# Designed miniproteins, single chains, continued (4), part 11

Each design is a single chain, and the fold is of that chain. pLDDT is the mean over its residues in the fold that is shown.

## One batch from the design tools (miniprotein)

Design m12378
Fold by ESMFold2-Fast:
Structure m12378 (fold): chain A 64 residues (1-64)
Amino acid sequence: SEEAEKLREEGDKLIKEGKKLLEEGGDVAKATALILDGIGLRIEAGLIAAKQGLDPKEYAASVK
C-alpha cells in the first residue's frame, strides 16, 4: 500500500541518518534514537501491509 511504502521509506531514511551520525562520531544517543524510530516505522509499515493483504475479520482474529 502507499501508506506502508511511505512509512518504509521514512524508516529507512531515519536508519541511514542514525548510521551516518555514528560513523561520523556524533551523538550516540541521538543516533540510536533515530535508528530505533526508523525500525519502529518499518514494523508499522509491515503491519499495515499485512492488514491490507488480509480480510479485516481474519486480521482482527490474528492479532488477538
Scores: mean pLDDT 75

Design m12379
Fold by ESMFold2-Fast:
Structure m12379 (fold): chain A 56 residues (1-56)
Amino acid sequence: ADVEALRARMRATVDAGIAHRKETRGLSDEQAAAMRAAGEAAIDQVVALEQERRAA
């Protein structure tokens, strides 16, 4: 539950950042897709580390 809440919050932050950059800096769809992919990979790593800490 807590880990899923963390994941959802981090995704919301990534989405907000992409939307902001699209409005303020003209981010391309290709650049936005790359940022989403990088964001998901980073979220997976943070969640995996948090799960390891809880399992220890």
Scores: mean pLDDT 80

Design m12380
Fold by ESMFold2-Fast:
Structure m12380 (fold): chain A 56 residues (1-56)
Amino acid sequence: MADETGRQAEIGALDQGLSPEQARRIGEAARRAAETPDREERIRLATRETSKEMRA
């Protein structure tokens, strides 16, 4: 479920020491990616958003 995927990603980001704001954005990106029917596009979107937040 997309909401659960977003929650798990947010928790993981917090465990990695990211701020609550960064964790929320990563969670939202993961939720949107999980809603995408194309498997390859879903993976690409999740990886891109995670890398973007890690660079910031």
Scores: mean pLDDT 70

Design m12381
Fold by ESMFold2-Fast:
Structure m12381 (fold): chain A 65 residues (1-65)
Amino acid sequence: MKPSLEVKATAAYRLALEKGFSTEEALKLASEVFNENLSQREIAKRLGVSQRTVSREIRRVEEEL
């Protein structure tokens, strides 16, 4: 299944907080993901993580919904 914008934005927010970004920075990234439909690759670049890390977090968020 393709992840929804809400799932991608939530995953980006959680990963940003986990990587030590501020709540404000994490919310800004989540907003950009939601409004611009950022790819997993772009999210990974913004956070300095691998695409695999982003994909894993997206799956975790999907399992919680």
Scores: mean pLDDT 81

Design m12382
Fold by ESMFold2-Fast:
Parts: sequence; structure tokens; C-alpha cells
Structure m12382 (fold): chain A 56 residues (1-56)
Amino acid sequence: SKKKEEILKLTKETLRRIGDVVDRYLAGELSEEEADEEVKRIHEEYQKKLEEIEKK
């Protein structure tokens, strides 16, 4: 279904963004606290977008 495709796309984009945060942390560009805060923001955005897809 279209919803399944949208959820898959959103999930893949979210995982890529989290991977970028992890890479920056491992490169010493972010502290653990900064990385945790960015992951939290990405997760909150993911939840909001997921709810919008599910409301359709």
C-alpha cells in the first residue's frame, strides 16, 4: 500500500540521519550528550511524520 511505501521511505531516511550523527560522534565532532540530543530530535520528528502518514 502507499502507506507502507511512505513508512519505509521515512524509516530509511531516519536511519540514515541517525547514522550521520553516530559518524560525527565517532569523528569527535559531537560529544555523547550532543549526539543523544540530535538523535532525540530525529526520533521526535520521525514520530510526528509517522503519525501524519497514519492519519491518512
Scores: mean pLDDT 88

Design m12383
Fold by ESMFold2-Fast:
Structure m12383 (fold): chain A 66 residues (1-66)
Amino acid sequence: GISQLSKEQRLKSAKDLEEEGKKAEKEGDYKTAAEKYEQASQLLKDVDPKKSEELKKKSEELKKKA
């Protein structure tokens, strides 16, 4: 499903998912926040590997709280 997105579209989608993750985290929904950060990480793997790794680590931290 995501494989046909341009680099710009993947960056935008990852940003939107990161914002959704921050909202869920603020609401105490750590499971949803972790899922959103993981999805954003996957979108960024080929376009921003450093950001991808940071979001993956954040997702793993939140999974421990869920």
Scores: mean pLDDT 81

Design m12384
Fold by ESMFold2-Fast:
Formats: sequence, structure tokens, C-alpha cells
Structure m12384 (fold): chain A 67 residues (1-67)
Amino acid sequence: DEELEKVKERIIKNLVEHLGLSEEEAQKVVDAVLAGKDEEAIAILRSKGVPEVVARVVVADIKEALK
């Protein structure tokens, strides 16, 4: 779905620009959220220095954007 891919691209860009993730790391976060693996997405964000509270908010925002 081209519309879903565009939303994913925007999320990836935001994760790279605001949280300092690589494109590959940002893609893994989005894929984890799409698979319902919220804890895996949080762990990836935390491995990049994102605080747990912020990582939880980011994952929630990604879930909302991917509806």
C-alpha cells in the first residue's frame, strides 16, 4: 500500500532526525510496532539512548500514525 509506505517514510525520517536513529534502526522500530512487538520497539529506542518514558510515548504515537 503506497499510502502506508508514505506514512512509514515520514515516521522513519522523524526517528532519524529527532532521535538520531539510522534508517535501518528506524525501519526496525516501525516493523516491530506493526507486528505488535511494542517491547522490542521500546528496546531498540532505548539502545539508542532514548529514555524509557519517551520511548513508550514514541511507540504510542507511531501506533496512532499507522492506523
Scores: mean pLDDT 84

Design m12385
Fold by ESMFold2-Fast:
Structure m12385 (fold): chain A 58 residues (1-58)
Amino acid sequence: KAGEGAAKAAAEGNAAAGQAGAREISLDGTDPELAKKAEEAARKGDFETAAKYLLQAG
């Protein structure tokens, strides 16, 4: 299923990364405001904004 797995990863990788990454974005011991904004941006699928807040929080 290498061919099927590769096609599925290419198509769903973006969606799974957006949804799974967004839901798993929890910055324990970091600024809760930045963590909240990062989650909101990730929920919208805006990884650029989410990454920005994660960078500031870290």
Scores: mean pLDDT 61

Design m12386
Fold by ESMFold2-Fast:
Structure m12386 (fold): chain A 72 residues (1-72)
Amino acid sequence: SAKEKAQEAIKKAEEALKLAKELGDEGGIASAQGNIELAKEALKNNDQEEADIALERATANLEGAKKRLKEL
């Protein structure tokens, strides 16, 4: 459902934020914060398209953060 996808996007974006803070990645921190707000808006609006976009962005950002952490 739209709500479940939005909630998953929030969790992934929050995980990406924690990793970006550990890495000292200012750009990653800003991106993760933006993705959290996008996902919260999708949850509030119960909008399937917004939830799909939020989940895609949060997933990509989290995978990028994990890749950067592995390269250290």
Scores: mean pLDDT 84

Design m12387
Fold by ESMFold2-Fast:
Structure m12387 (fold): chain A 69 residues (1-69)
Amino acid sequence: SSRVERLAQAAAEALNTAIELGHGPEDGEKLTLVATQETPDGRVRTITIDFEIKNGKAELIGATETEEE
């Protein structure tokens, strides 16, 4: 799987665990997770992951990666 897909899966698992413990988002909520990292060569990588909570689980709507200087 791509880096973005693996990160999205890890994020979904964390959200699902929080929901199961009663400390996560509720059905119908939409969440955007943004992860930003500066590389040693001065570029900025941003991963954006969008979820919607349905039937007590985080469903992936979309995931993108961009890179800017």
Scores: mean pLDDT 81

Design m12388
Fold by ESMFold2-Fast:
Structure m12388 (fold): chain A 62 residues (1-62)
Amino acid sequence: KRHFLEGLEAYEQGKYEEAIEHLKKALAENPNFQAALQTLMFLYHELKQLKEAAELWEKLSE
């Protein structure tokens, strides 16, 4: 929970790399956290980091 909220706070402040790191930690603690996954995918898309988005999908689909 805490990492997800910290990620959203960083995103609101425009600190996208910090937001990504917090969201990755939230998913590491709860891999089924759909809100964190969706937010992280959205951030990767906005930053045009499609390679990172594809890597995330590959790890979660296995």
Scores: mean pLDDT 72

Design m12389
Fold by ESMFold2-Fast:
Structure m12389 (fold): chain A 69 residues (1-69)
Amino acid sequence: SEGNLISAEEAVKLHPDSPHAQLGLGSAYYANGDYEKAIEYYEKAIELAPDGPVAERARRFIEQIEKEK
C-alpha cells in the first residue's frame, strides 16, 4: 500500500544507515511490484550489514525477484 511505502521511506530518511530501514523500503517496493527499486534497497541493506540475518533475508528476496523476472 502507499501508506506502507511512505512509512518505509520516512524510516530510511531518519535512519539511512539502518540495514533494517533499507530492507523495509526494499520490501515495500517489492509489495508494490517495483522490482528494480526493491533490488536497489535490498542491495543497500547488504552493503550496510553484509553479514547476518538482514543481509541473508535481502539476498533471498533478490533471488526470488530474479526468479520471477
Scores: mean pLDDT 84

Design m12390
Fold by ESMFold2-Fast:
Structure m12390 (fold): chain A 50 residues (1-50)
Amino acid sequence: HMTPLEELVRLVNAAREAGLPIADRVYPVSPENAEETLERLRKEIEAALA
């Protein structure tokens, strides 16, 4: 099991390695907003794949 913060960090790193558009941006990763940032990032990835 991953915490939202750990999942967010892993997802951001994977996106950067894959060269996705969102990987060009700096995402502020912190425990306070990790869940919100994760949700936004997932929506951006889904939109890019649509």
Scores: mean pLDDT 64

Design m12391
Fold by ESMFold2-Fast:
Structure m12391 (fold): chain A 74 residues (1-74)
Amino acid sequence: SMSEKLKKLVEEIERKIREIEELAKQLGIDVSETIKNYRNQLDTAVKNKDILGLENLLLSLELVIRELKRQLAG
């Protein structure tokens, strides 16, 4: 259902935001403003029941995680 898809996307996004926070902490970089922007995007998309917006946010977070992991590995 639409409701179950929304809930799953929100849970996945929240996990990815936490992963970014942990990776940034390991790298010693301040991502507080970036995290605030992601949380604002999440809140807006949830309020609007915007599945496409949530899917786009999830993709953006996955790209950031990939880049942070690359930096941590180098």
Scores: mean pLDDT 89

Design m12392
Fold by ESMFold2-Fast:
Structure m12392 (fold): chain A 68 residues (1-68)
Amino acid sequence: SPREEILRTVDEVVETARTLIEQGDFEGVERLIETLELLAEGLEDPEVRRYVEEKVRELREELERAKE
């Protein structure tokens, strides 16, 4: 289903972003967060949109922690 495909893509992007945080590629992480924010803006499904927004929040918190 389109919902399952979007959720899979989001999870893959989140995994990649976490790997980039571990590698210290903070510019790469910011680009992936921007990609997720753009994706969320285009989503009509409020549950999927909320899921993406929560992942963006988690990644931003993890990124700021990693910069310390």
Scores: mean pLDDT 87

Design m12393
Fold by ESMFold2-Fast:
Formats: structure tokens, sequence, C-alpha cells
Structure m12393 (fold): chain A 68 residues (1-68)
């Protein structure tokens, strides 16, 4: 369930729809808050000074590693 929303967020981010991607990732994070914490930590360490689209892509990919 959370992984499916995160996959959709990743697809939206790849298309450049950052707003839709953020909304989907936020919903995924409500279902799996632990995976969301890991994604946020990863972006904080590796996403400083990147574009918003790049940050969302990094977050969605990292979320999927922990959400299954």
Amino acid sequence: KAAELAKKALEAAKKGDVGEALGLLKEAGKIDPEAMKKAVEYVQENGKSTDGQEQVLLAAEEFLKYAG
C-alpha cells in the first residue's frame, strides 16, 4: 500500500510533476512513517543544494528501499 503510493510518486517526479509527487509521497509517509523518516534523513544528508525535483526523486527512491 505505502510502496504503491511511493512508486506513483517516483513516476510523477520523473515526469516533472513535483506537486503530485510530493502529495503521493506524503500519503505514503502517513502509512509508513518509519520509511518516511529514513527518506527525509537521506535527503538531509545528500539532497542539500539540489532542485526540489531531485530531492523528491531521492526521497521516493529511499522510501521504497524501506517500504518494500
Scores: mean pLDDT 79

Design m12394
Fold by ESMFold2-Fast:
Structure m12394 (fold): chain A 100 residues (1-100)
Amino acid sequence: NLEEIEREKKIEEEFERRQQEILETMAKDLGKSVEQIRRGGELGALGNKLGISVAEIRAIAAKSEEARKEVEEKLREATEEADKRIREQLIRALRRREEA
């Protein structure tokens, strides 16, 4: 199964790359800037590591500003159940950026 794990990692990396291309396409379709979609995508990528579905991340990215709030809420819930320490680190990182 070690070889299967390595294959899954490669498939996941390819999938992540395709997700980035989808975000760029969404930016064009929605008439939004790539930066707006990317800000939602950064939170979406973190959420994906915590088990939030790729389909939800895509739908969230398509909603632009609404997407960011939705990702933050889902990320908070997933992080609370999975790892409270990650949640504290995320909140601190966000606060420090505002304090700067």
Scores: mean pLDDT 54

Design m12395
Fold by ESMFold2-Fast:
Structure m12395 (fold): chain A 75 residues (1-75)
Amino acid sequence: AAAEAEARAGRRGELYRKLVVAIKNNDQDLLDEVKEEFRREFGLSDEQIEELVSNAKKALTLQEQWDAEEAARKA
């Protein structure tokens, strides 16, 4: 049965969306909450959680940097 895998994939996506929101809003309380949920629900190590945070921050920074550069080119 794929139901457990689908439920876990959905929950992981939900937590990842919360993680992205926490990083984007610089919400440390929400970030700490999401990190703890990843640890408890998925058994992720601190290293795996930090890698997820680092990757999300890089993706957001690159997107924000790209948007800023495009705005500067048009201005």
Scores: mean pLDDT 75

Design m12396
Fold by ESMFold2-Fast:
Structure m12396 (fold): chain A 58 residues (1-58)
Amino acid sequence: AEALRRQGEVLERTGQHYASLGKFADAARFYRQAAELYRQAGDNERAAELEAKAAALE
């Protein structure tokens, strides 16, 4: 659980980095990957937030 959540955090930060560069499609992809890891870690609220964020960037 902890390892999955940490991987999710890394992917979320990577997505934020791409968003700051204006690469919204790449940012959305990383946010969706982070959401999947958070969901596997049992953090359904964070996963839903990242799915919404990804959708908003498309």
Scores: mean pLDDT 82

Design m12397
Fold by ESMFold2-Fast:
Structure m12397 (fold): chain A 75 residues (1-75)
Amino acid sequence: DPEEEARRLVERADELYEQAKKAIKEGNLDTAKSYIEELERIAGRLDELGFTEEANRILRKVQELDKELKKAEKA
């Protein structure tokens, strides 16, 4: 069921986003990078399943996290 798979992927993405934000704030930058990479994979899978709007929302979160990660790396 693609819709059920998509729902689980969105839930996982929400969890990873919060974990990535926490990792960046705590200075665990390599851990944050791994969470961001997994978010990108989830967005790709959602797009393949036809959930393009959900995929694009996650990619915007990835862009936000990447910005914060780069700021933390320069600090």
Scores: mean pLDDT 88

Design m12398
Fold by ESMFold2-Fast:
Structure m12398 (fold): chain A 81 residues (1-81)
Amino acid sequence: SMEEISRLFLQLLAYLEQKRYDEAREVAKKLLEEAKKQTPEQIKHLIEALKTVLASTTDPEAKKLLEELIKELEEILKEKE
């Protein structure tokens, strides 16, 4: 659901801010699984939101996690288009 996507997105951002990278990776995995159930338009909105966060992120570990998540979401989007 979009409610679950929004919840997971906010949880991901909170863990990244707290430098809790293992928990952030687990949330990212859940976000990917939830994204598979969404429409292409909803996945595109999630990708754009994550790109906005990435653009303002200075932490190299958080950047890497966000870049990997965006790449995997873009692959899911291609499979649905």
Scores: mean pLDDT 87

Design m12399
Fold by ESMFold2-Fast:
Structure m12399 (fold): chain A 75 residues (1-75)
Amino acid sequence: NVREVIERLVEEVARERGLSPEEAEVLRRLLEQVAEKVPEITEETLRKLLERILEGELRSVEEAVEFAKEELEKK
């Protein structure tokens, strides 16, 4: 269940990085939008997306979707 995976990953990152509830909600919604457009997305790819978003390397849902598709195509 991708939704449960997203919730768990965002909670883990929010705890580790000290994110506000509002920041965690924005991340959760972003990942849910990516998973809707990339149904085959794996937990590994979701973790990589979170890392790149937090580093400021991905600025939009569209960029995150492209990254996820490229990661799946490499395998």
Scores: mean pLDDT 80

Design m12400
Fold by ESMFold2-Fast:
Structure m12400 (fold): chain A 70 residues (1-70)
Amino acid sequence: SVEERIKEIAEKYIELIKSSDLPEEVKKQLIENIEEQKEKMLKLAKENPEWAEEQAKSAEEWLEELKKEL
């Protein structure tokens, strides 16, 4: 489901942040922001699943590119 994809995207992004050389304080702030955006996206996905699928696809593509850059 698109909700599971949103959760997977957030988890993968959080793993990348945790694995980075960023200061721990910055990591905490970024992870909190990712969790907030995840909850917001999950709520929006219930209202408009088709839009949420497009957003999830874009985020998945962005995350794969980010992984290649790191």
Scores: mean pLDDT 82

Design m12401
Fold by ESMFold2-Fast:
Structure m12401 (fold): chain A 71 residues (1-71)
Amino acid sequence: LVEQAERLFRRGKEEFERGREMLNNAKNLQEILEGIGNVLRGIGLLFEARLLYEKAGDQKGAQEAYKQLSS
């Protein structure tokens, strides 16, 4: 459970940051929509990571995932 949560957390953080970078460099509507898509995927993965951390009893991991979601 913790190992799965860690993988989802890392992937979620990567997708979220990639989406933010795409939005910062977007020059047309299509690029904006693609950036938003990556941000939403990152949020979903971070939410799943938080739930898995909570289920595993890893309160610190759950808090770190929540912090990423609230930034």
Scores: mean pLDDT 79

Design m12402
Fold by ESMFold2-Fast:
Structure m12402 (fold): chain A 83 residues (1-83)
Amino acid sequence: SEEEAAQELLDRFKAELDKIIETLKKNNFSPEEIINFLKEHRDSLKARLRREAEERGLTPEQIDKLLAEFDSYLDEKIEELKK
């Protein structure tokens, strides 16, 4: 279903974001450096997510919801790093 396709994409992009954060931590990046990296790369990650969602035939409404959910997750990760 379209809902399953959207959830699969979201889960995959969340997992990729988590892996990026883990990789930067293993390479001795500070929390501030990781936050700056995430802010710098947000638009490119969202552009790729949008493209893959469009390629899977998701509607504009579904894509906007997916991007908003990804933004919320990324913001949550940034807030966790500030602690």
Scores: mean pLDDT 89

Design m12403
Fold by ESMFold2-Fast:
Structure m12403 (fold): chain A 104 residues (1-104)
Amino acid sequence: MSVSVTFTVTKAGKYTVTVSLSGDVPAYAGVNVLVNGKEVASGVVPTGGSITFTVEAKAGDKIEVRVEPPIAPEEGTYKVTVTLKDAAGNEVASASTEVKGIKV
């Protein structure tokens, strides 16, 4: 099942969203970034790697990061860490969640 992390921004500006994936079984996970339910960016992150997106938001906007289950040859649980930084590079929010892989 896909997992998501949502942040509500308090200040208008450009934000950097970094998504990191960790787990013992090598895999790739699809990532979508939405602002107020509208997709603004997408990509793929490998286990042990990270992917970074830049999004623009207004005060009160919701930035949602959706991560699809990684497809892997073995069953596993992956940790997803999402970090939100402002235009000055200051970390304004972070969250972690777990996603279960799909065995093929």
Scores: mean pLDDT 82

Design m12404
Fold by ESMFold2-Fast:
Structure m12404 (fold): chain A 94 residues (1-94)
Amino acid sequence: DELEKEIEKKIEEIIKEVKEAYETDPEFQKFVEEWESLSEEEFEKLVEELAKEEGVSKETVRLSLEAVVKATRDEEEARKLLREMVEKRRELLR
């Protein structure tokens, strides 16, 4: 229960921070708009490059980018994507 509440709090904090950045930071707004305009091939290439640079899985990068974009467009989808990331991480630790 306590862990679940902490996770929910962190998800809400992330969504709030992303929304505030989108409203107040013109560079972040351009970032989101450019990512939304990428073709499927361009998006997959970017995911591959970021996964290599950060040393994480392509799926982790894809979920992270989708969560950021959704936080500015659809908070409920962003919340679901962030929860999916948490659940995948928990399964990997088992």
Scores: mean pLDDT 74

Design m12405
Fold by ESMFold2-Fast:
Structure m12405 (fold): chain A 73 residues (1-73)
Amino acid sequence: SMEEEKAYLEKAIENLKQAAEELRGKHPEIVDKALEFIEKAREALENGDLEKARQYIKEASKLIIEATKKLLE
């Protein structure tokens, strides 16, 4: 249902925000971009645009993965 999808995306946004905050001290420029996409995902979700919310979540996830990979180098 749309309600279940919204709840899932809300949880995904919260988890990504927590991951971004943990990484902020290491690669702030990449993390700040991820936080911008997280905010855009939240706005899309509040506007009922689940497709845009998913796209922004994917972009934020890619940036978090990039920051994590750089931490391991």
Scores: mean pLDDT 83

Design m12406
Fold by ESMFold2-Fast:
Structure m12406 (fold): chain A 109 residues (1-109)
Amino acid sequence: MERAEEAGERAAEAGRRGGGEGAARAAEAAAEGAARAARAAEDKAKGAGAAAGAAGSAWMARRAAEEGDEERAAEEAEAAARSMAAAGEAGGERGEEAAEEGAEKAEEA
């Protein structure tokens, strides 16, 4: 019921603790989770929008990490995690599973 929100929070926490490179990897994992969740979405436009948002945030997190801006990398990783949660919610049970997998990969980053 709150599985997508919980997965989003787990991915966001992984981003905060990862430093620059870890935050970028966590954001990339969240973007992959969002893309999988979007495929399950009944509202394909809402799912695609959330997945695109996660991908954009992940790209920004990677650039921030490469520039040594650990604070910006963490902020963008949190944004990617939020977009993953939205995609998971839009995807129903299958979207929630995809978001949980994304969070697990973010925690491994």
Scores: mean pLDDT 83

Design m12407
Fold by ESMFold2-Fast:
Structure m12407 (fold): chain A 67 residues (1-67)
Amino acid sequence: MEEAKKLVEEARKAYENGDYEKAIELFQKALEIDPNNKEALRLLAEVYHKMGKFDEAVELYQKAAAL
């Protein structure tokens, strides 16, 4: 659980620095550990939205909202 939180924090820093590829990798690793992590799902959706991948973003937002 703490490991997933650390990955989310590292992914947030990558996203803030514009490193979307690294952010996606770190958020995906966090979700492998904790698939129901609302913060990781929401932030990953924001990364996809920023990249213009709207279908993927919407699916992730809906999954986070359903939790």
Scores: mean pLDDT 82

Design m12408
Fold by ESMFold2-Fast:
Structure m12408 (fold): chain A 95 residues (1-95)
Amino acid sequence: MHPLLERAKKNSLEEQVEAVRGLGFLARGGDKEALDELIKIATDPSAPPEVQAAAVRALGEAGDERAKEVIQKLLTSPDPLVQEAAREALERLEK
């Protein structure tokens, strides 16, 4: 693949992860719509695993009870990045 196309793909993924982090900040501030969007991204099997993992970590930082239920379900995710993110997020919620 051309080097410019490879860089464009990488930048797009990084931009998606950054957007998820922004939603996490809003959710921690009590934004219900941001929390709902994070849950949607975290449970979307068509999203890149890195983006799903970022959303799961953001849910753990938000500390909401709805987030805890979603994170517990994602502990059995078929993707190892999502499983690890769910474990980290759950540990953060339970301390």
Scores: mean pLDDT 76

Design m12409
Fold by ESMFold2-Fast:
Structure m12409 (fold): chain A 90 residues (1-90)
Amino acid sequence: MEELKAAAEHLEKLAEAARKAAEELKEEDPEAAKLLEELAELLRKAAEAARKGDWKKMEEYAAKAEELFKKLREEHPEAVKKFLEEARKL
């Protein structure tokens, strides 16, 4: 449980970073902003699963988030840079 609690807190911080990056990019790159909002939602769901002790569900949402993050790295590298900058501040 303690490990899942720590994972939930970390995932929530990452979700917040993705949401903030999306807000900053919504006028400059609305497609990247939409993908970052989707990433934030997946990370938030993974955090919720972790808080409930559902390791399998948490891993499923985290895997989907990783897949989306790979797409962001390939198609919108500038959006990934903004996301990582926000994540480092948290």
Scores: mean pLDDT 82

Design m12410
Fold by ESMFold2-Fast:
Structure m12410 (fold): chain A 80 residues (1-80)
Amino acid sequence: SKVEKAKELLKKAEELLEKARKALKEGKLEEALKYAEEALKLAREAMKLAEEAGDKELVLEAIGLILRAIGLIIEAELKK
């Protein structure tokens, strides 16, 4: 189902955000950007699937991950 696919994408996005945060703390700015950008892509795809499924809670979860990914991208870019 679209809900199951969205949940799998959000889980993968969250794992990528953890990798991005760790890379950022270690000063690995290019790795942090790569992981955060991949997480953003997956969270956006999950949001689209959640919207198509009419799952408002899942849409909000996806938006939360999108905002976290954008925040990490901005932080990594500012540290360059």
Scores: mean pLDDT 89

Design m12411
Fold by ESMFold2-Fast:
Structure m12411 (fold): chain A 72 residues (1-72)
Amino acid sequence: SKEREAVRLIIAANIAMVAGDYETALELLKRALELDPGNPLVIESIQKFAELAPPEVAAEAQRLRDEGLAAR
């Protein structure tokens, strides 16, 4: 299901984030959002990422969060 695939992508993004690979984490979260735009878990994960990411990627993460909220 799209929901299960989105959750898998969130888990992969969290692993990338813990490894300090913020660019990979952002791309995985973007794919999760594209797969299931209305999923609250995806939006929450993007918000958490935006809080923890370096400034250079935080702005793009915030833009993705806004897109996710608009899709609800």
Scores: mean pLDDT 80

Design m12412
Fold by ESMFold2-Fast:
Structure m12412 (fold): chain A 69 residues (1-69)
Amino acid sequence: GPEEALELVENALPMAALESEELAALLRQTIKALKAGDVEEARALLEKALSLARNPNVRASLERAIQAL
């Protein structure tokens, strides 16, 4: 559910921030959307983040977050 997605995104954020500031900004926006209960916006932001993510561990966490929604 959204709570599991939130935890996965929060855990991926430090590594994503090392990769790119744009990716980190998308994950911060995703966290805000999830906390607001906006699942559709969170999904769109996560799909965009996944398209930018290069690190395999970050990608795996984002894919799991999308599946958890």
Scores: mean pLDDT 89

Design m12413
Fold by ESMFold2-Fast:
Structure m12413 (fold): chain A 118 residues (1-118)
Amino acid sequence: SIEEEVEKLKKEAEASKDDKEKTELYFELGKLLYFEGKYEEAIEAYDKAIELNPNYVGAWLNKGIALYKLGKYEEAIEAFEKAIALNPDHSTAWKFLGEAYKKLGKEEEAEKYFKLAE
């Protein structure tokens, strides 16, 4: 079951003594929780991956997407800006930055960031 997979990943992440493996396990845990609609728990898992590797573009991006799903648009923007600072060519991060600004009613900023996503 998904619940068994979540529990297994949590135990494997906590037991791992390899920071790179531990980072990847927390990232995979975050994705699984996200697909289950458990956005707050997904963010906690992504935060653990970020603590181990602050340069993990995918973890910042996915944290931002989960924050966006929770309606936490300002916090989502901060996460997307971190992903973009690490990888300015990340079209998905620019797109979601635009979507978050649009949700805040900042249409001019949204249009600018959508163009940067192209």
Scores: mean pLDDT 91

Design m12414
Fold by ESMFold2-Fast:
Structure m12414 (fold): chain A 95 residues (1-95)
Amino acid sequence: QSREEQAALVAAAVEALEAEAAAALAAGAPRSRLVTLAVAAELLASEAALLGDYETAARAYATAADLYEAMGTEEDRELAERYRRKAREYAEKAA
């Protein structure tokens, strides 16, 4: 499978994850669901970055940050801040 085909599949997965994350947050989903989505976002972000798709990596890290921020512990806020920084770094690389 080509790098471009892999990047397209990862981008599609991130788009689906963004929609699921937004729906879960709007519904007040339980912590277990938010954690599952955040971990999926982290994995997709790492894969996008490895493929050189920095825009998709930035979007996935931003989604992880939003999910951790919503979970509301001090540790979750630290993770949110970390992933928010990664989202900014990758957005700058994409520009």
Scores: mean pLDDT 90

